Designed miniproteins, single chains, continued (5). Designs and how they scored, part 5

Each design is a single chain, and the fold is of that chain. pLDDT is the mean over its residues in the fold that is shown.

## One batch from the design tools (miniprotein)

Design m16141
Fold by ESMFold2-Fast:
Structure m16141 (fold): chain A 58 residues (1-58)
Amino acid sequence: MTMSIDSVRISVQNIRDNYGVPDSVAQQVRDQVIALINAGQDDAARQVLTQTAAQAAA
């Protein structure tokens, strides 16, 4: 299995903690990534996490 929901929660929490992402944004990203994983779109889920980290770092 590619990505678990627990791994998504940890990744979003790490992005929030490392980059100071607002809680509202972190929750939206988490929900979007979980929805993508449920749809079997693991690559899209990873892309959303990567884009969120990039935006937070900018």
Scores: mean pLDDT 74

Design m16142
Fold by ESMFold2-Fast:
Structure m16142 (fold): chain A 80 residues (1-80)
Amino acid sequence: IETFKKLSKEEILKIVNYRIDRLEKLLAQNPTPELEKKLEMYRKIKEAVEKGDFETAINLLKEMGIDDELIEHYIKEIKK
């Protein structure tokens, strides 16, 4: 989570929007309760970040098991 704390609001929103888009595409092809829950969690993270509530966003990421390695992976995916 330390990598997330170093990101700007704009960078965080790019990562969250990337994950939402990917999950929506996966859910359209293979709808599962697990994917639906992940999508809902990322939407809550986006709302929290947009409101400037970074503590809520960080807590939601921790609940999802998102670590620094996964955040760095998403950053690389956005830049390709």
Scores: mean pLDDT 77

Design m16143
Fold by ESMFold2-Fast:
Structure m16143 (fold): chain A 89 residues (1-89)
Amino acid sequence: MEDERQRRQAMETVARVRPDIPEQRFNRIVHRLGSTMQESIESGTPVEESEKRLDEVLNEILSDPSMTPNEKAFAQAIRTLMKLTVRGV
């Protein structure tokens, strides 16, 4: 139930802010987080370690001072969805 709630909230955030995200910024965020998730799944990395790596990548993304509040919200939502994917949910 908690994971389903997190997924719903993340998807609602993505739907709300996605129109305001430039395609180049969207592709950069999704590629960085998606590549981290994909590599973790392919290498059989433990869920806890995979989630930690996703948090580290998110922190690097959020350290960009040019990011708007909507872009930051989008990045956080995508990270949440990637975490749920590595949990197998």
Scores: mean pLDDT 83

Design m16144
Fold by ESMFold2-Fast:
Structure m16144 (fold): chain A 86 residues (1-86)
Amino acid sequence: SMKKQLEIEILKSMAIMSLSVILSDPNTPEEVKELLRKAAEAIEAGNFDEALELLDEAIELAKDNPEIVAMIRVAKKNVEEAKKIA
């Protein structure tokens, strides 16, 4: 279905946009940025399981930064919803 594919692409875009905000912040730790760059590449490729593992690793590294964790969780939710539709 074209509608189903469009819904997946919107969810992927929303997840990548959330990660882009974190990646654009100079105060985000570089180790977290590295994981989020890999997660964004996995999301773009449709490798949702790999993306979720990378996002969970980023959450664990960022656990002392609740604002960063909250933004990664938004991206994770959009990836989980895309995976359910795919």
Scores: mean pLDDT 89

Design m16145
Fold by ESMFold2-Fast:
Parts: C-alpha cells; sequence; structure tokens
Structure m16145 (fold): chain A 77 residues (1-77)
C-alpha cells in the first residue's frame, strides 16, 4: 500500500500529465483523475500506475485505468 504522502504525490503527477494533454475534454480529464484516485488504493494496480506516471505516458495510464475497471466490473458481477 502506498503512504498517504506518496498517494498525494502520484495524484499530483497524474493531474499534471492529464492537464498537459489537449486530446482529452475537461470532463474526460476529471473522470480519469477520479479513477486514478480510486485505483491508488488498490495495491495490485498502484505499481502499474506509478510506472505510467514516472514515464509520463498518458496512453499507458489510460490503459491501466481501463483494464483495472474492466477487471473490477467482471469481478463484481
Amino acid sequence: MVSEEEREELLERARELVESRTSLSEAEKEALLRDVAELLGDPEVVERLREALERGDLLELQFVVGVAHLERAVASV
């Protein structure tokens, strides 16, 4: 599990990365940041999110978020 401090740092990095991209609407940016904040509580997903954020790779970040949501949706059925 990430610490509270590290969680805040990762979320700040996510905001910077998402806000820097013109390909996303403001609604899409808000949704993605909300999803990242929720997934930072998941120890299985957190390492993949950290790697994507360290690389500044928005596509990898979106992919990790999307896959985690699909996996959770299937598991929650």
Scores: mean pLDDT 74

Design m16146
Fold by ESMFold2-Fast:
Structure m16146 (fold): chain A 77 residues (1-77)
Amino acid sequence: ADALVRAAQQQVRDILLADGVAEEKAREVAKLAGEAIRTGDAALLTRAAKLALDAGASNDAVTRVSQVVGDAIAQLR
């Protein structure tokens, strides 16, 4: 479980960094994504998406982040 969450957080960070998001903001979004995966809380995923957009992420990058989180939730549960 922890290894899967960390792998998903790393993927989220890599997606955002590739999209030009600052490392600090990418890490913050990855942390929220990890909590969303652990809890299944859709509100945390919504907060992560909003933070990513506010940090300059594209809609495509946010869609990829949502896919990573959704896949991790399905795999964990």
Scores: mean pLDDT 83

Design m16147
Fold by ESMFold2-Fast:
Structure m16147 (fold): chain A 98 residues (1-98)
Amino acid sequence: GSGAALRAVEEAIKRDPEGGQKLLEAFKKANEAFSRLEGAWLRGAPPEEIQRLADEAEKYIDEVEKLVDELSDKLTPEQREALREAIERMRRGVELAR
């Protein structure tokens, strides 16, 4: 779940403070953008707004995936899996909203 992904980010900060902090900021932005997209979709926002929010969420999700790849040697297999699951869940939500 999201708690496991957040714990993975916290552990990454201990092993690589600079890289881990970048991952934390990207992960927060991705979750915030995804929450905005979900809120817009639930209230029946216009297609143009949904598309804009989906594009924004995808941008931050892509940044999280890039940083997870860059920090792969600083994360355990279980931590990488938790982050991968969080990324895939957000990507599925974006595609369903489009």
Scores: mean pLDDT 85

Design m16148
Fold by ESMFold2-Fast:
Structure m16148 (fold): chain A 80 residues (1-80)
Amino acid sequence: IDDQLLQIMDTLIDLSKDFPDIKKKLQELKKLFEDGKISPDEAVDRLIELADEYLSKETNPGKKGQILRLIQDLKSLRDK
């Protein structure tokens, strides 16, 4: 779970390069998770919220499709 969650975080950080506010929030969330300051469940919930925020700002249809897939993967991790 932790390795999969970190991989999804890194992918979203890379996708959000053109959105510095979103990228910064994702990097801060990753640091909180790596430092053990939040649980995996809390990290998943916060990451879904940030991915939805990013999706609302993204105009590229290919990137939107990738974000939607990552949100689905996160929901699957939450629900198992």
Scores: mean pLDDT 83

Design m16149
Fold by ESMFold2-Fast:
Structure m16149 (fold): chain A 96 residues (1-96)
Amino acid sequence: SMGEWLRERLAVLQSDAPEEEKLKAIREVTLLLIEKPEEFIGHDEELREVLIAGLQHPSPEVREAAREAVELIETFFKDLFSEETLEALREAVKEV
């Protein structure tokens, strides 16, 4: 399921995995948003958790990848997510 897929990426970001695996986790979210954005409908909470974890990550490259994912959502996919989710992502980006 999408929720399980997102929780798996969150677990990678919160683990001791190498930076390249954490970058891959965020980039896979971005790629799936481009390819199948509709699969994220109803998974606001899990998506928010993954992207905020990426935005708050100590690695600048991971933070930048997460910022790019949020910019993609703001530009093309706003209608798929709640105002609460969009506001939370906007606030997290301001701190990066």
Scores: mean pLDDT 87

Design m16150
Fold by ESMFold2-Fast:
Structure m16150 (fold): chain A 84 residues (1-84)
Amino acid sequence: MSEIEALVAQMERLAVKVRVLRLTEKNPEEKSILSEADERIQELQVEAVAQLKKATSDEERRQIVEETLRRVEEVVKEALEKIR
């Protein structure tokens, strides 16, 4: 349980980071990239919630959250690499 909570907190921190960057960005092109990343992170979180409702074990729930966090980290990395 505490492990899942830690992973969710890490995911929330990444989502907040992208949102803050989007709100403070003055370049329209870079702001668009950050907005797309924020939307993609939200989609991944919604998909994870749907998968968690179908999960039948704590181990399966943990694997869903870990995979979702990995995908969120990838979205954040790609968005930051496009900003120059």
Scores: mean pLDDT 83

Design m16151
Fold by ESMFold2-Fast:
Structure m16151 (fold): chain A 83 residues (1-83)
Amino acid sequence: LPSIEELIELLKSPDPDIQAVAAKRIGELASEDTLPALEPLVEALHSPDPKVQKAAREAIEKLREVLGDEVDEPYRKAQEILA
């Protein structure tokens, strides 16, 4: 399995298919170790590709289900920086 650091790098890929797969995998791995992926995932929500947007949204939802309140502050900061 790729590390969270490797998955974050794949989220920055110019290929939207790779970005979508990386986002889905981060959601599947949902743990405290995936919190650094929140900023790249919020950035992926602004992708022009709808499959990347959907995968990023689903990954953030899965992180919220597993980590709850721990997602709130990093998510708020990522939205303020990237919006």
Scores: mean pLDDT 77

Design m16152
Fold by ESMFold2-Fast:
Structure m16152 (fold): chain A 83 residues (1-83)
Amino acid sequence: MKYTEEELDRDIELALAIIGVAVARLAYKNGASEEEFLDFVRRLASRLTDPEVVEELIRYARKTAEELGLDPQAVEEAVRAGA
């Protein structure tokens, strides 16, 4: 099985989503507000073109929000508004 260009493009967007949420998490732990976290994930979603990657971003961002004590529903709404 050889890695395809289509798989590479999708994996790049997935990596962007995962790294982006990790950066937002670190920013929040370092004193960023909930509003700044929501704006960041909204802006991150605007960089994604694959609807399945957007759904993965929503799942990962919601889980991260729950771990941080943030509203996962507000995070999902921010991602969908940005996509």
Scores: mean pLDDT 82

Design m16153
Fold by ESMFold2-Fast:
Structure m16153 (fold): chain A 72 residues (1-72)
Amino acid sequence: GMSELSLKLIEKFGEKEAEELERYLLQLLTQRGADAAQVEAVLARLIEKLDEFKSVEEFKAFAEEVLDEVVP
């Protein structure tokens, strides 16, 4: 869930970037009207692929791709 994603983002990018990415994700999920099941599906896919990202920009690009698939 979100707590697991938060911890992994802090470990990989640091606390400041993690907070910004969490706000970005929450804003996108809210704007698209994602339900609880869609939120969990998006978070699970992001957590699975987190170690593959080299930058904040790659994470954001993948997050938008996942959102387009789960919450069109």
Scores: mean pLDDT 83

Design m16154
Fold by ESMFold2-Fast:
Structure m16154 (fold): chain A 67 residues (1-67)
Amino acid sequence: EVELTPEIEIMIKAGVLEVRDGNLVATQDFYLPSSVAEILAEAMGKSVDELIKTLFKKGEVLAKIKR
């Protein structure tokens, strides 16, 4: 689970990510900024280095949002 941090909210406002059914979902193909990768690394069980090199595809679920 990941909290909605200001860094994640900026990406949602930019239209790169959306919240769908309590999940953080990619709206387009993109690479994570390092700041957001640091937040998601623990929730996804991956290293920051792996995440910044990962191309996320449109419709991919990244993490469940903590409410």
Scores: mean pLDDT 79

Design m16155
Fold by ESMFold2-Fast:
Structure m16155 (fold): chain A 119 residues (1-119)
Amino acid sequence: MVTESGGGTYPEGGSATLTATNTTPGMELLGVSWMLVNPETGEAKAVGSISSSGKTGYAKEVAGRATISQDKANNTAYLNMSNLKKEDTGVYEQILALQNKETGKVRLAAGPGATVTVV
């Protein structure tokens, strides 16, 4: 199961930190991708990702404002966003790449999404 935090209402120009935690025993966090979804249209835009090698990538719209990190010991990934814009409003969906520690099999897991409103 994936748990999420950091949803809420934030001021324009402010900062937000979103978290995604894998709580499934025996699974190792390999990487995460964040998507921003418009709940009215269903349009999804890439925000950023971190790979199993620790390589990060960011969408042009958030480059320089977003940072992704991992705490693998706690199976948690973080998306930190600064200088928030009204266009950052929407549902932030996370896709985690998880590896079974005993079998080596990889699966994708998604959480319920975190809603961010910039005012």
Scores: mean pLDDT 82

Design m16156
Fold by ESMFold2-Fast:
Structure m16156 (fold): chain A 56 residues (1-56)
Amino acid sequence: QIDQVLAQAEQQLGPEEAADFRDWADRMLAQGVPESQVAQQLQQRLDQAVQLRQQL
């Protein structure tokens, strides 16, 4: 779920990047996007960010 993905983001990217993911998730939820869809997209964004970080 969302909290687990955010915890993973903090561990893999750090607290600054995790805060950006949290803000994005909060905005999506505020706009009425279903939690399941937000969690799915958040996981996809995390995977992409980790991939890009490995290429730096």
Scores: mean pLDDT 80

Design m16157
Fold by ESMFold2-Fast:
Structure m16157 (fold): chain A 75 residues (1-75)
Amino acid sequence: MKEELKKKIEEARQLAAQLPDPALRDHYLRTLRAIEKGLEAADEQLTEEQRKKFYESMLKLLDEIIADLKARLAA
């Protein structure tokens, strides 16, 4: 799960870097950085059960971000 999250964050980061609008690009890159910090904090502070739920939520969020980025780049 953590390796899959890391790969999705990297994919989203590469897509965000291709956005022509600097303000929109910065917004997505900050969002991805916040997700990375959240995952690090979850590993230190949450129980195994809470961490699993958090990881599942982050996977869904990353899938939505990737889909939105792909739609923006295709337009």
Scores: mean pLDDT 82

Design m16158
Fold by ESMFold2-Fast:
Structure m16158 (fold): chain A 120 residues (1-120)
Amino acid sequence: LSEEEKDILSTVLSALEKVIELVQEAIEYLKEGNVEKARQKLENARKGVEDIIDFLKKQKPTFSPEMQALADEVIEKLEEVRKLLEEALKEEDVEKMIELLEKAREKLQEVRDLLKKAIE
């Protein structure tokens, strides 16, 4: 990857870390019984995931073939995360919401590790 592409990935990684924090905060609020605050954190996390996907899709035509392949993999994994967050927002059972969010967090951590490997 070029230096410019690594800089783009560093920006994406920074945004992704904030999404991971929001999901973790949502899980903590659910465990405390604060469903309203958890839903606010989840909506912000979903927006963050959508923003990263949109950013990568818009930038993709300017990328090298190697970076395009990486962007496609990241986008696919983040679309799965978006679906899990949307499902959690529609869920009324707190225990099921937590399970969906822990699954989303695991997938976000996989994307984070993928990005870190590409930058290093």
Scores: mean pLDDT 90

Design m16159
Fold by ESMFold2-Fast:
Structure m16159 (fold): chain A 91 residues (1-91)
Amino acid sequence: MLEVKVLPDGTVIVRATLRNPREDHISVATVTTDNGTKLARARRAPVSIHEFELDASEQVSKVEVELEIRDASGNLVASFKYEPIEVKKPP
């Protein structure tokens, strides 16, 4: 599951939820913005929630999200890349 929301102050929240096939597997979420910012986080859990906060001053209009599942040795098991998501600015 992938969710992108904009807070009233213009802060952009990107939340990705991924279920690992095993507890020893690692989920990695990578967020890339149209201004060139790249953020990555790794989590080791049966269900991993990755949340990224982008400040309003970054003027982000699009985000690209990639999700990966890696095994305990760090080998890639699965990957999912979403199409770029347009950030809706509050009125």
Scores: mean pLDDT 73

Design m16160
Fold by ESMFold2-Fast:
Structure m16160 (fold): chain A 71 residues (1-71)
Amino acid sequence: SPEQQQALAGVRAAGEDLIADAKSTKDKEEGIERAQRGLDHLVQYYSKRFPELRDELQAIRDETLERIKKA
């Protein structure tokens, strides 16, 4: 649905902001922990509203954290 696509786009956009934040953070572990908390909150929020998106939201979370860890 348009609402589901908007939710996914919003989580992806928030993920890009968290990647930028983590890259600008001097302590890599602190950056990862902050991103993980933010992504976990978003996944929990949107999975409750759109249970069918749970796996896709989890994949966005995992991919975003992997990108931060490789940076």
Scores: mean pLDDT 87

Design m16161
Fold by ESMFold2-Fast:
Structure m16161 (fold): chain A 77 residues (1-77)
Amino acid sequence: MAETVRKSIKKILETADEAIEELEKEGNYDAAAEVGKVARDTIGRIIRLYNQGASPEEIEKIAEEGVKKIEEIKKKA
């Protein structure tokens, strides 16, 4: 359980850091800020769901949705 949460948070942070670095190099600071917000909101949701007894599968699904949103922001920028 706790291991799944840690791995999910790490994946979101790594994906966000890479996207933010690329967007900032392109001068797209607004998209970089949006990526940061999506990462923060997704991590907050994972922590809340974990505290409510959500399954590892539910936590992984939310993490995947967050990563997908970050990738979509990067593609649209």
Scores: mean pLDDT 84

Design m16162
Fold by ESMFold2-Fast:
Structure m16162 (fold): chain A 60 residues (1-60)
Amino acid sequence: MVTREQARAAAENVAAAHGLPAPTDEQIDAIREWLNTADLAAANVPAQIRALVRGEPLPA
């Protein structure tokens, strides 16, 4: 199970790498929910986190 702290660290790392502002609590919560429900072995995790930080739609 992914914690909010782990999701925050991942989101902040992706935001910093792409010159984006610090992610909001809502974006971090969205990332945490996705990480807890997605098949991480099949998913492009960095691309999905980047999309969530940018407010872009995810493939459902």
Scores: mean pLDDT 68

Design m16163
Fold by ESMFold2-Fast:
Structure m16163 (fold): chain A 87 residues (1-87)
Amino acid sequence: SMMKKMDDIITQYAKLVMAKYNTMTSHDKMDEDQRIKAMVQWIKDMIAKGHSIFVQQLRDDMTASGPDMGAVSQQIMDMMGVTPPAD
């Protein structure tokens, strides 16, 4: 179902983020501010790199599952920093 697919996608992204965070936190080779900035940039790059696949999966699931997942999809996209496809 669409909710299960969305949960799976979000869970996979959350696991990747947590794994990277733990790696950076374990390797204290930068000051805290620089480490945080590097991690944020990596997360943004990762999400942006995968956003087309993520958004396409969400759109396909919304179309198949029927009405009123648009708002939920937008909330998820905003939370993940994913921009929906335009034109």
Scores: mean pLDDT 56

Design m16164
Fold by ESMFold2-Fast:
Structure m16164 (fold): chain A 110 residues (1-110)
Amino acid sequence: KLSDLLNEAFAALEAEDYEKAIELYEEVIELLEKNFSDDDALTLTLEQDGEKFEETIPVSLLKSSLYKQLAALYKKLGDEEKAKEYEEKANSLELPTSIKRVLKEPEFER
């Protein structure tokens, strides 16, 4: 589920569909906030540049990365207020010094 959304967001970025990429990243953040703690880590199957790889990433680090990506995308769309909001969210996140649990996401084909 999360892997599918992230891979779809990557495809939207490749197509320069920045509004679609923003929508997908915001959906990922919402799912992370509802289902996981910042001290959890997720093993995701991601596809980038035609290559599949498994990444284990702390939820807080993933959220920080997504906030930075959203800030960059909103800047490209000329929404400086939203870009600043997401930059502040990224900067306010505490990165984990310990991981509570590691969760593996099911691999889905789109």
Scores: mean pLDDT 76

Design m16165
Fold by ESMFold2-Fast:
Structure m16165 (fold): chain A 82 residues (1-82)
Amino acid sequence: GKGSKLFTAKMTVEEIAKEISEKTGLPLTSPVFEELVKVVDPTQTFEVTWYESTEPLPYVMTSRKDALKYKKLEIAIPKQYF
């Protein structure tokens, strides 16, 4: 489940994918994230709030509709990588 808030940053979808890959060695395989990569401009930034997670894989908590409307994402990363 969702744990402690870690930090907030403005990031593109490419920067988000790179951050997760570099920190965890794992891909962000999320239907929401895959859909965002297809429809958003590569220069579009999102206000990303990062959370600690007890789940084994990174995941997106924000719906596609809310991410597109508000340009905000909540992403959880397994706690062992912090």
Scores: mean pLDDT 78

Design m16166
Fold by ESMFold2-Fast:
Structure m16166 (fold): chain A 98 residues (1-98)
Amino acid sequence: MKIYELTVRAELEGATPEQKRALAEQLLTLAEIMGFDVEVEIGEALTVRVRSETYEDAKKGAMLAVLVLEADPRTRSVSFSDKEFQEEWEERQKKKAE
C-alpha cells in the first residue's frame, strides 16, 4: 500500500533547545487530537514528517504543521518537500489576504 509522506522544515532564529522542544510538543499534541501521523525531528531546524494512506490527509497534516510553525515569531523560513502542496499553500495564503 502506498503511504504519502510530506516533510515540512522550519528554521527558527535564536530558539533554545527547550523552546524548539516546546513547539514540537505543541505540534505533536495538535496532530494527535486531529488524528494525523506526525514525526518531529529537532535539530538546527525543526523537521516535521506527516504520513497518511491518502495524499489529502497528508496535506492536511502538513498544513497544520505549517500553521503552527508560522505562528511562532522565531520562524525565519518554512520549506516543503512537495511542490504541489507548496503551490496550494501559497494560493490559500493569497485568498486569505484578499
Scores: mean pLDDT 76

Design m16167
Fold by ESMFold2-Fast:
Parts: structure tokens; C-alpha cells; sequence
Structure m16167 (fold): chain A 74 residues (1-74)
């Protein structure tokens, strides 16, 4: 998807350490959202799973842009 292409492009601009930070951040977000659904007794449909993945990608893109802005502000 377009969001996946944008994510890949942004990740390639990060240092190895920042890439590891983003991987940890993304995994934590995914785990938190899955735990939230489980606590609510929700078994996500394929459509809901796609929406969840899209949301995680968008949040990850925001985090990467924040890191890149801080690098430029130095």
C-alpha cells in the first residue's frame, strides 16, 4: 500500500539505533492494541485486522517524522 511504501522510505532514512527504537515502538503499539481487543472480548475480523495494521503504520510514520525533525533541529 501507499502507507507501507512511505514507511519503508522513512525507515531507510533512520540510523540503525533509531530503526531498532522504531521496531520496539511498533511492536509495543501492536501488543497494546491486541491486549485492548482481548480485554474487550473482541476477535478481530480480517477487515478490523487490516484497519489495526493501517493505524499502527500511521502511528509509526508519525514517530519516525518526529525523530527526523529532532535530528534537523540540532
Amino acid sequence: SEAQRELGRLVSQLSEDDQRQIEAYTLQLMNDRIAELQAAGIVPTPEQQRALIEEIIKETIKKIKEILKKQKAE
Scores: mean pLDDT 81

Design m16168
Fold by ESMFold2-Fast:
Structure m16168 (fold): chain A 78 residues (1-78)
Amino acid sequence: SLAEQYYQQGLAYYEQKNYEKAAKYFYAAIMLDPNFAEAWLNLGKALEELYKQKPERKEVLEEAKKAYEKAHELDPSI
């Protein structure tokens, strides 16, 4: 699906440590499939890495927390 393609692009950017683009593509995946638990999980991870680079952006940490909560709601094994 297109959601899976955006998710794979997000993973590729995450591996390159381009967390801003990784988060953008994970957002695109969840906009197409809001029940995509792995996309929510990896969005949280990307946003957490962004927060580590810019700790003054505490709003990014809050968004990461929400993404993790959504991933766990969709798949408690995550």
Scores: mean pLDDT 87

Design m16169
Fold by ESMFold2-Fast:
Formats: C-alpha cells, structure tokens, sequence
Structure m16169 (fold): chain A 68 residues (1-68)
C-alpha cells in the first residue's frame, strides 16, 4: 500500500517539475530573462537543451549564468 502512495507522490513531483520546465520554455520563447532567472536551474537547463540543441553540459552552464 505504501508503494502505491510513494509512486503517486513521485508522479505528482514529476508533474510539478514538468510545469516548471513549461514555464521556462515560455520564458525563453518570450525572452523573459527576469522570469526565467526565478525558475529552478534544472528546469532552465532542460528548456535550454530543448531550444538550443547544444550539449546538456552547455545547457547547465547557461542555466547557471542566467541564475547569476
């Protein structure tokens, strides 16, 4: 029974994170750097990787720069 509850919680956490990635994609499309800088670094990195087609490593570096 606890495993089902844990799986549900993990799914909810993943859904929340994907919503943050969606916000990062929207901010990137609108060039809204202020909104983008307020989002989690991991969400920004995934959004940049999707947009930029450069390596995941470079996407993470760019996400850190935005958060400065």
Amino acid sequence: SSRLAEAKEQLEEAEEFMREVGKALEALENKDWETLSKLPEDAIAIALAFFGAESAEKAREKAREIKE
Scores: mean pLDDT 75

Design m16170
Fold by ESMFold2-Fast:
Structure m16170 (fold): chain A 97 residues (1-97)
Amino acid sequence: MPSAEELYKKGLEAYKKGDYKSAAEYLEKAIELDPNPSVGTLVLLATVYEKLGDLKKAEEVAELLEEKGRTSPDPIESALAFMASSVTRKALEKKKK
């Protein structure tokens, strides 16, 4: 069975090729396997959902980033998670109208 890290790498590869649908599928599986996903995984998933026009799922990922910011014991990871959540929400506001 693929690991969460292997699924993240496949998702990133699909994203780089512009295959946002496959990228979302790999990243969703990665998060299912790892209940504490990295800020990088969440940022990539939010970006992929934004590219697919799934603004609601992208918002849900922004909320996960904010939760990670509140719960992470690492102050650098916490700051990055809050920043990523803010950036994602600002990008989504332009598409919601």
Scores: mean pLDDT 81

Design m16171
Fold by ESMFold2-Fast:
Structure m16171 (fold): chain A 99 residues (1-99)
Amino acid sequence: SEVEKNVEELKKAIEEEDVEKIKEIFEKLKEKEEEFKSLPQEVKDELAKKVIEALEKDPEKLKEVLEPILDFLELNGSKEAIDYHVDRGLALMQAWLDS
């Protein structure tokens, strides 16, 4: 499907750290949100893993373009994105308590 092609292109743009290409492909993916929701969980989770890996590697460069994608993935059924959000929230809460 075209949405599966957009997912693969987005994964490549993320690996290449091409901010403009990431934005372009993500806009196309948002326009096809209902089709994206119907994708297998494995496809959604593989994209989430790529987003998370890129955020961990260079948060300063990529945060503004990747955080909206992670939010989109969480809203559209990526377990990896949901688990990352929960784990990050717990870590931030612990850091706050230890402060």
Scores: mean pLDDT 81

Design m16172
Fold by ESMFold2-Fast:
Structure m16172 (fold): chain A 75 residues (1-75)
Amino acid sequence: SALDAAGQRGREAMALAAMAKYGVSPEELQANTDEYARLAMEELRKRIENADLDEQSQISQEFAELTRKGREALE
């Protein structure tokens, strides 16, 4: 389903963000992908829940940038 596909893309993006944010090697990320994705998603969720609309936009941009940096590190 579209929701399942979006969820999978979200998990992949969060795993890449965790790699960039926590300084995790590609080998460590591959071994613990779900755990790192979960940690990044949980941090994102908690920060968003305590943020106003402007802060939520900034936090989302921060995590998008981390995902981009993580993706570049794998290339």
Scores: mean pLDDT 80

Design m16173
Fold by ESMFold2-Fast:
Structure m16173 (fold): chain A 74 residues (1-74)
Amino acid sequence: SLSEDEQLYLDTIESLVKLANKYIEKGDLEKAETFVKAAKELYERVKDSLTPEQAERVEKLIEETQKKLDEAKA
């Protein structure tokens, strides 16, 4: 089972990814980039504390959001 802190980190990363996607849809790519960077930074700090399944899931969400951002910036 995840600790309360680990669950909070996962919820925070997911929230940052949701905000990034929302701002990509709005065309506010500067804000979207800020949220993607925040999600990546938090993930890098906590990834060793996550289960392999949780790490893979949030890593994939971040990768997909980064790809959408890169496509929108092109």
Scores: mean pLDDT 84

Design m16174
Fold by ESMFold2-Fast:
Structure m16174 (fold): chain A 67 residues (1-67)
Amino acid sequence: SPIEELRRRIDELFAEIARLAKEYGERVAQATPEERERLHAEFSRRTADLVAEIQRLEKEIADLEAK
């Protein structure tokens, strides 16, 4: 169903956030202070974009369930 496809996409986006968090943690552990600032900015931006997409998809599911 369309709702199941949207839920699967949300699961994929959460998995991507988890992967980014793992990569961020691994890179930060080996990084200089200047590199940590860059890595944090990159991680924050990418995570914010993914969270915004999840919120959009959740709204689409809500709209479909209202029918």
Scores: mean pLDDT 87

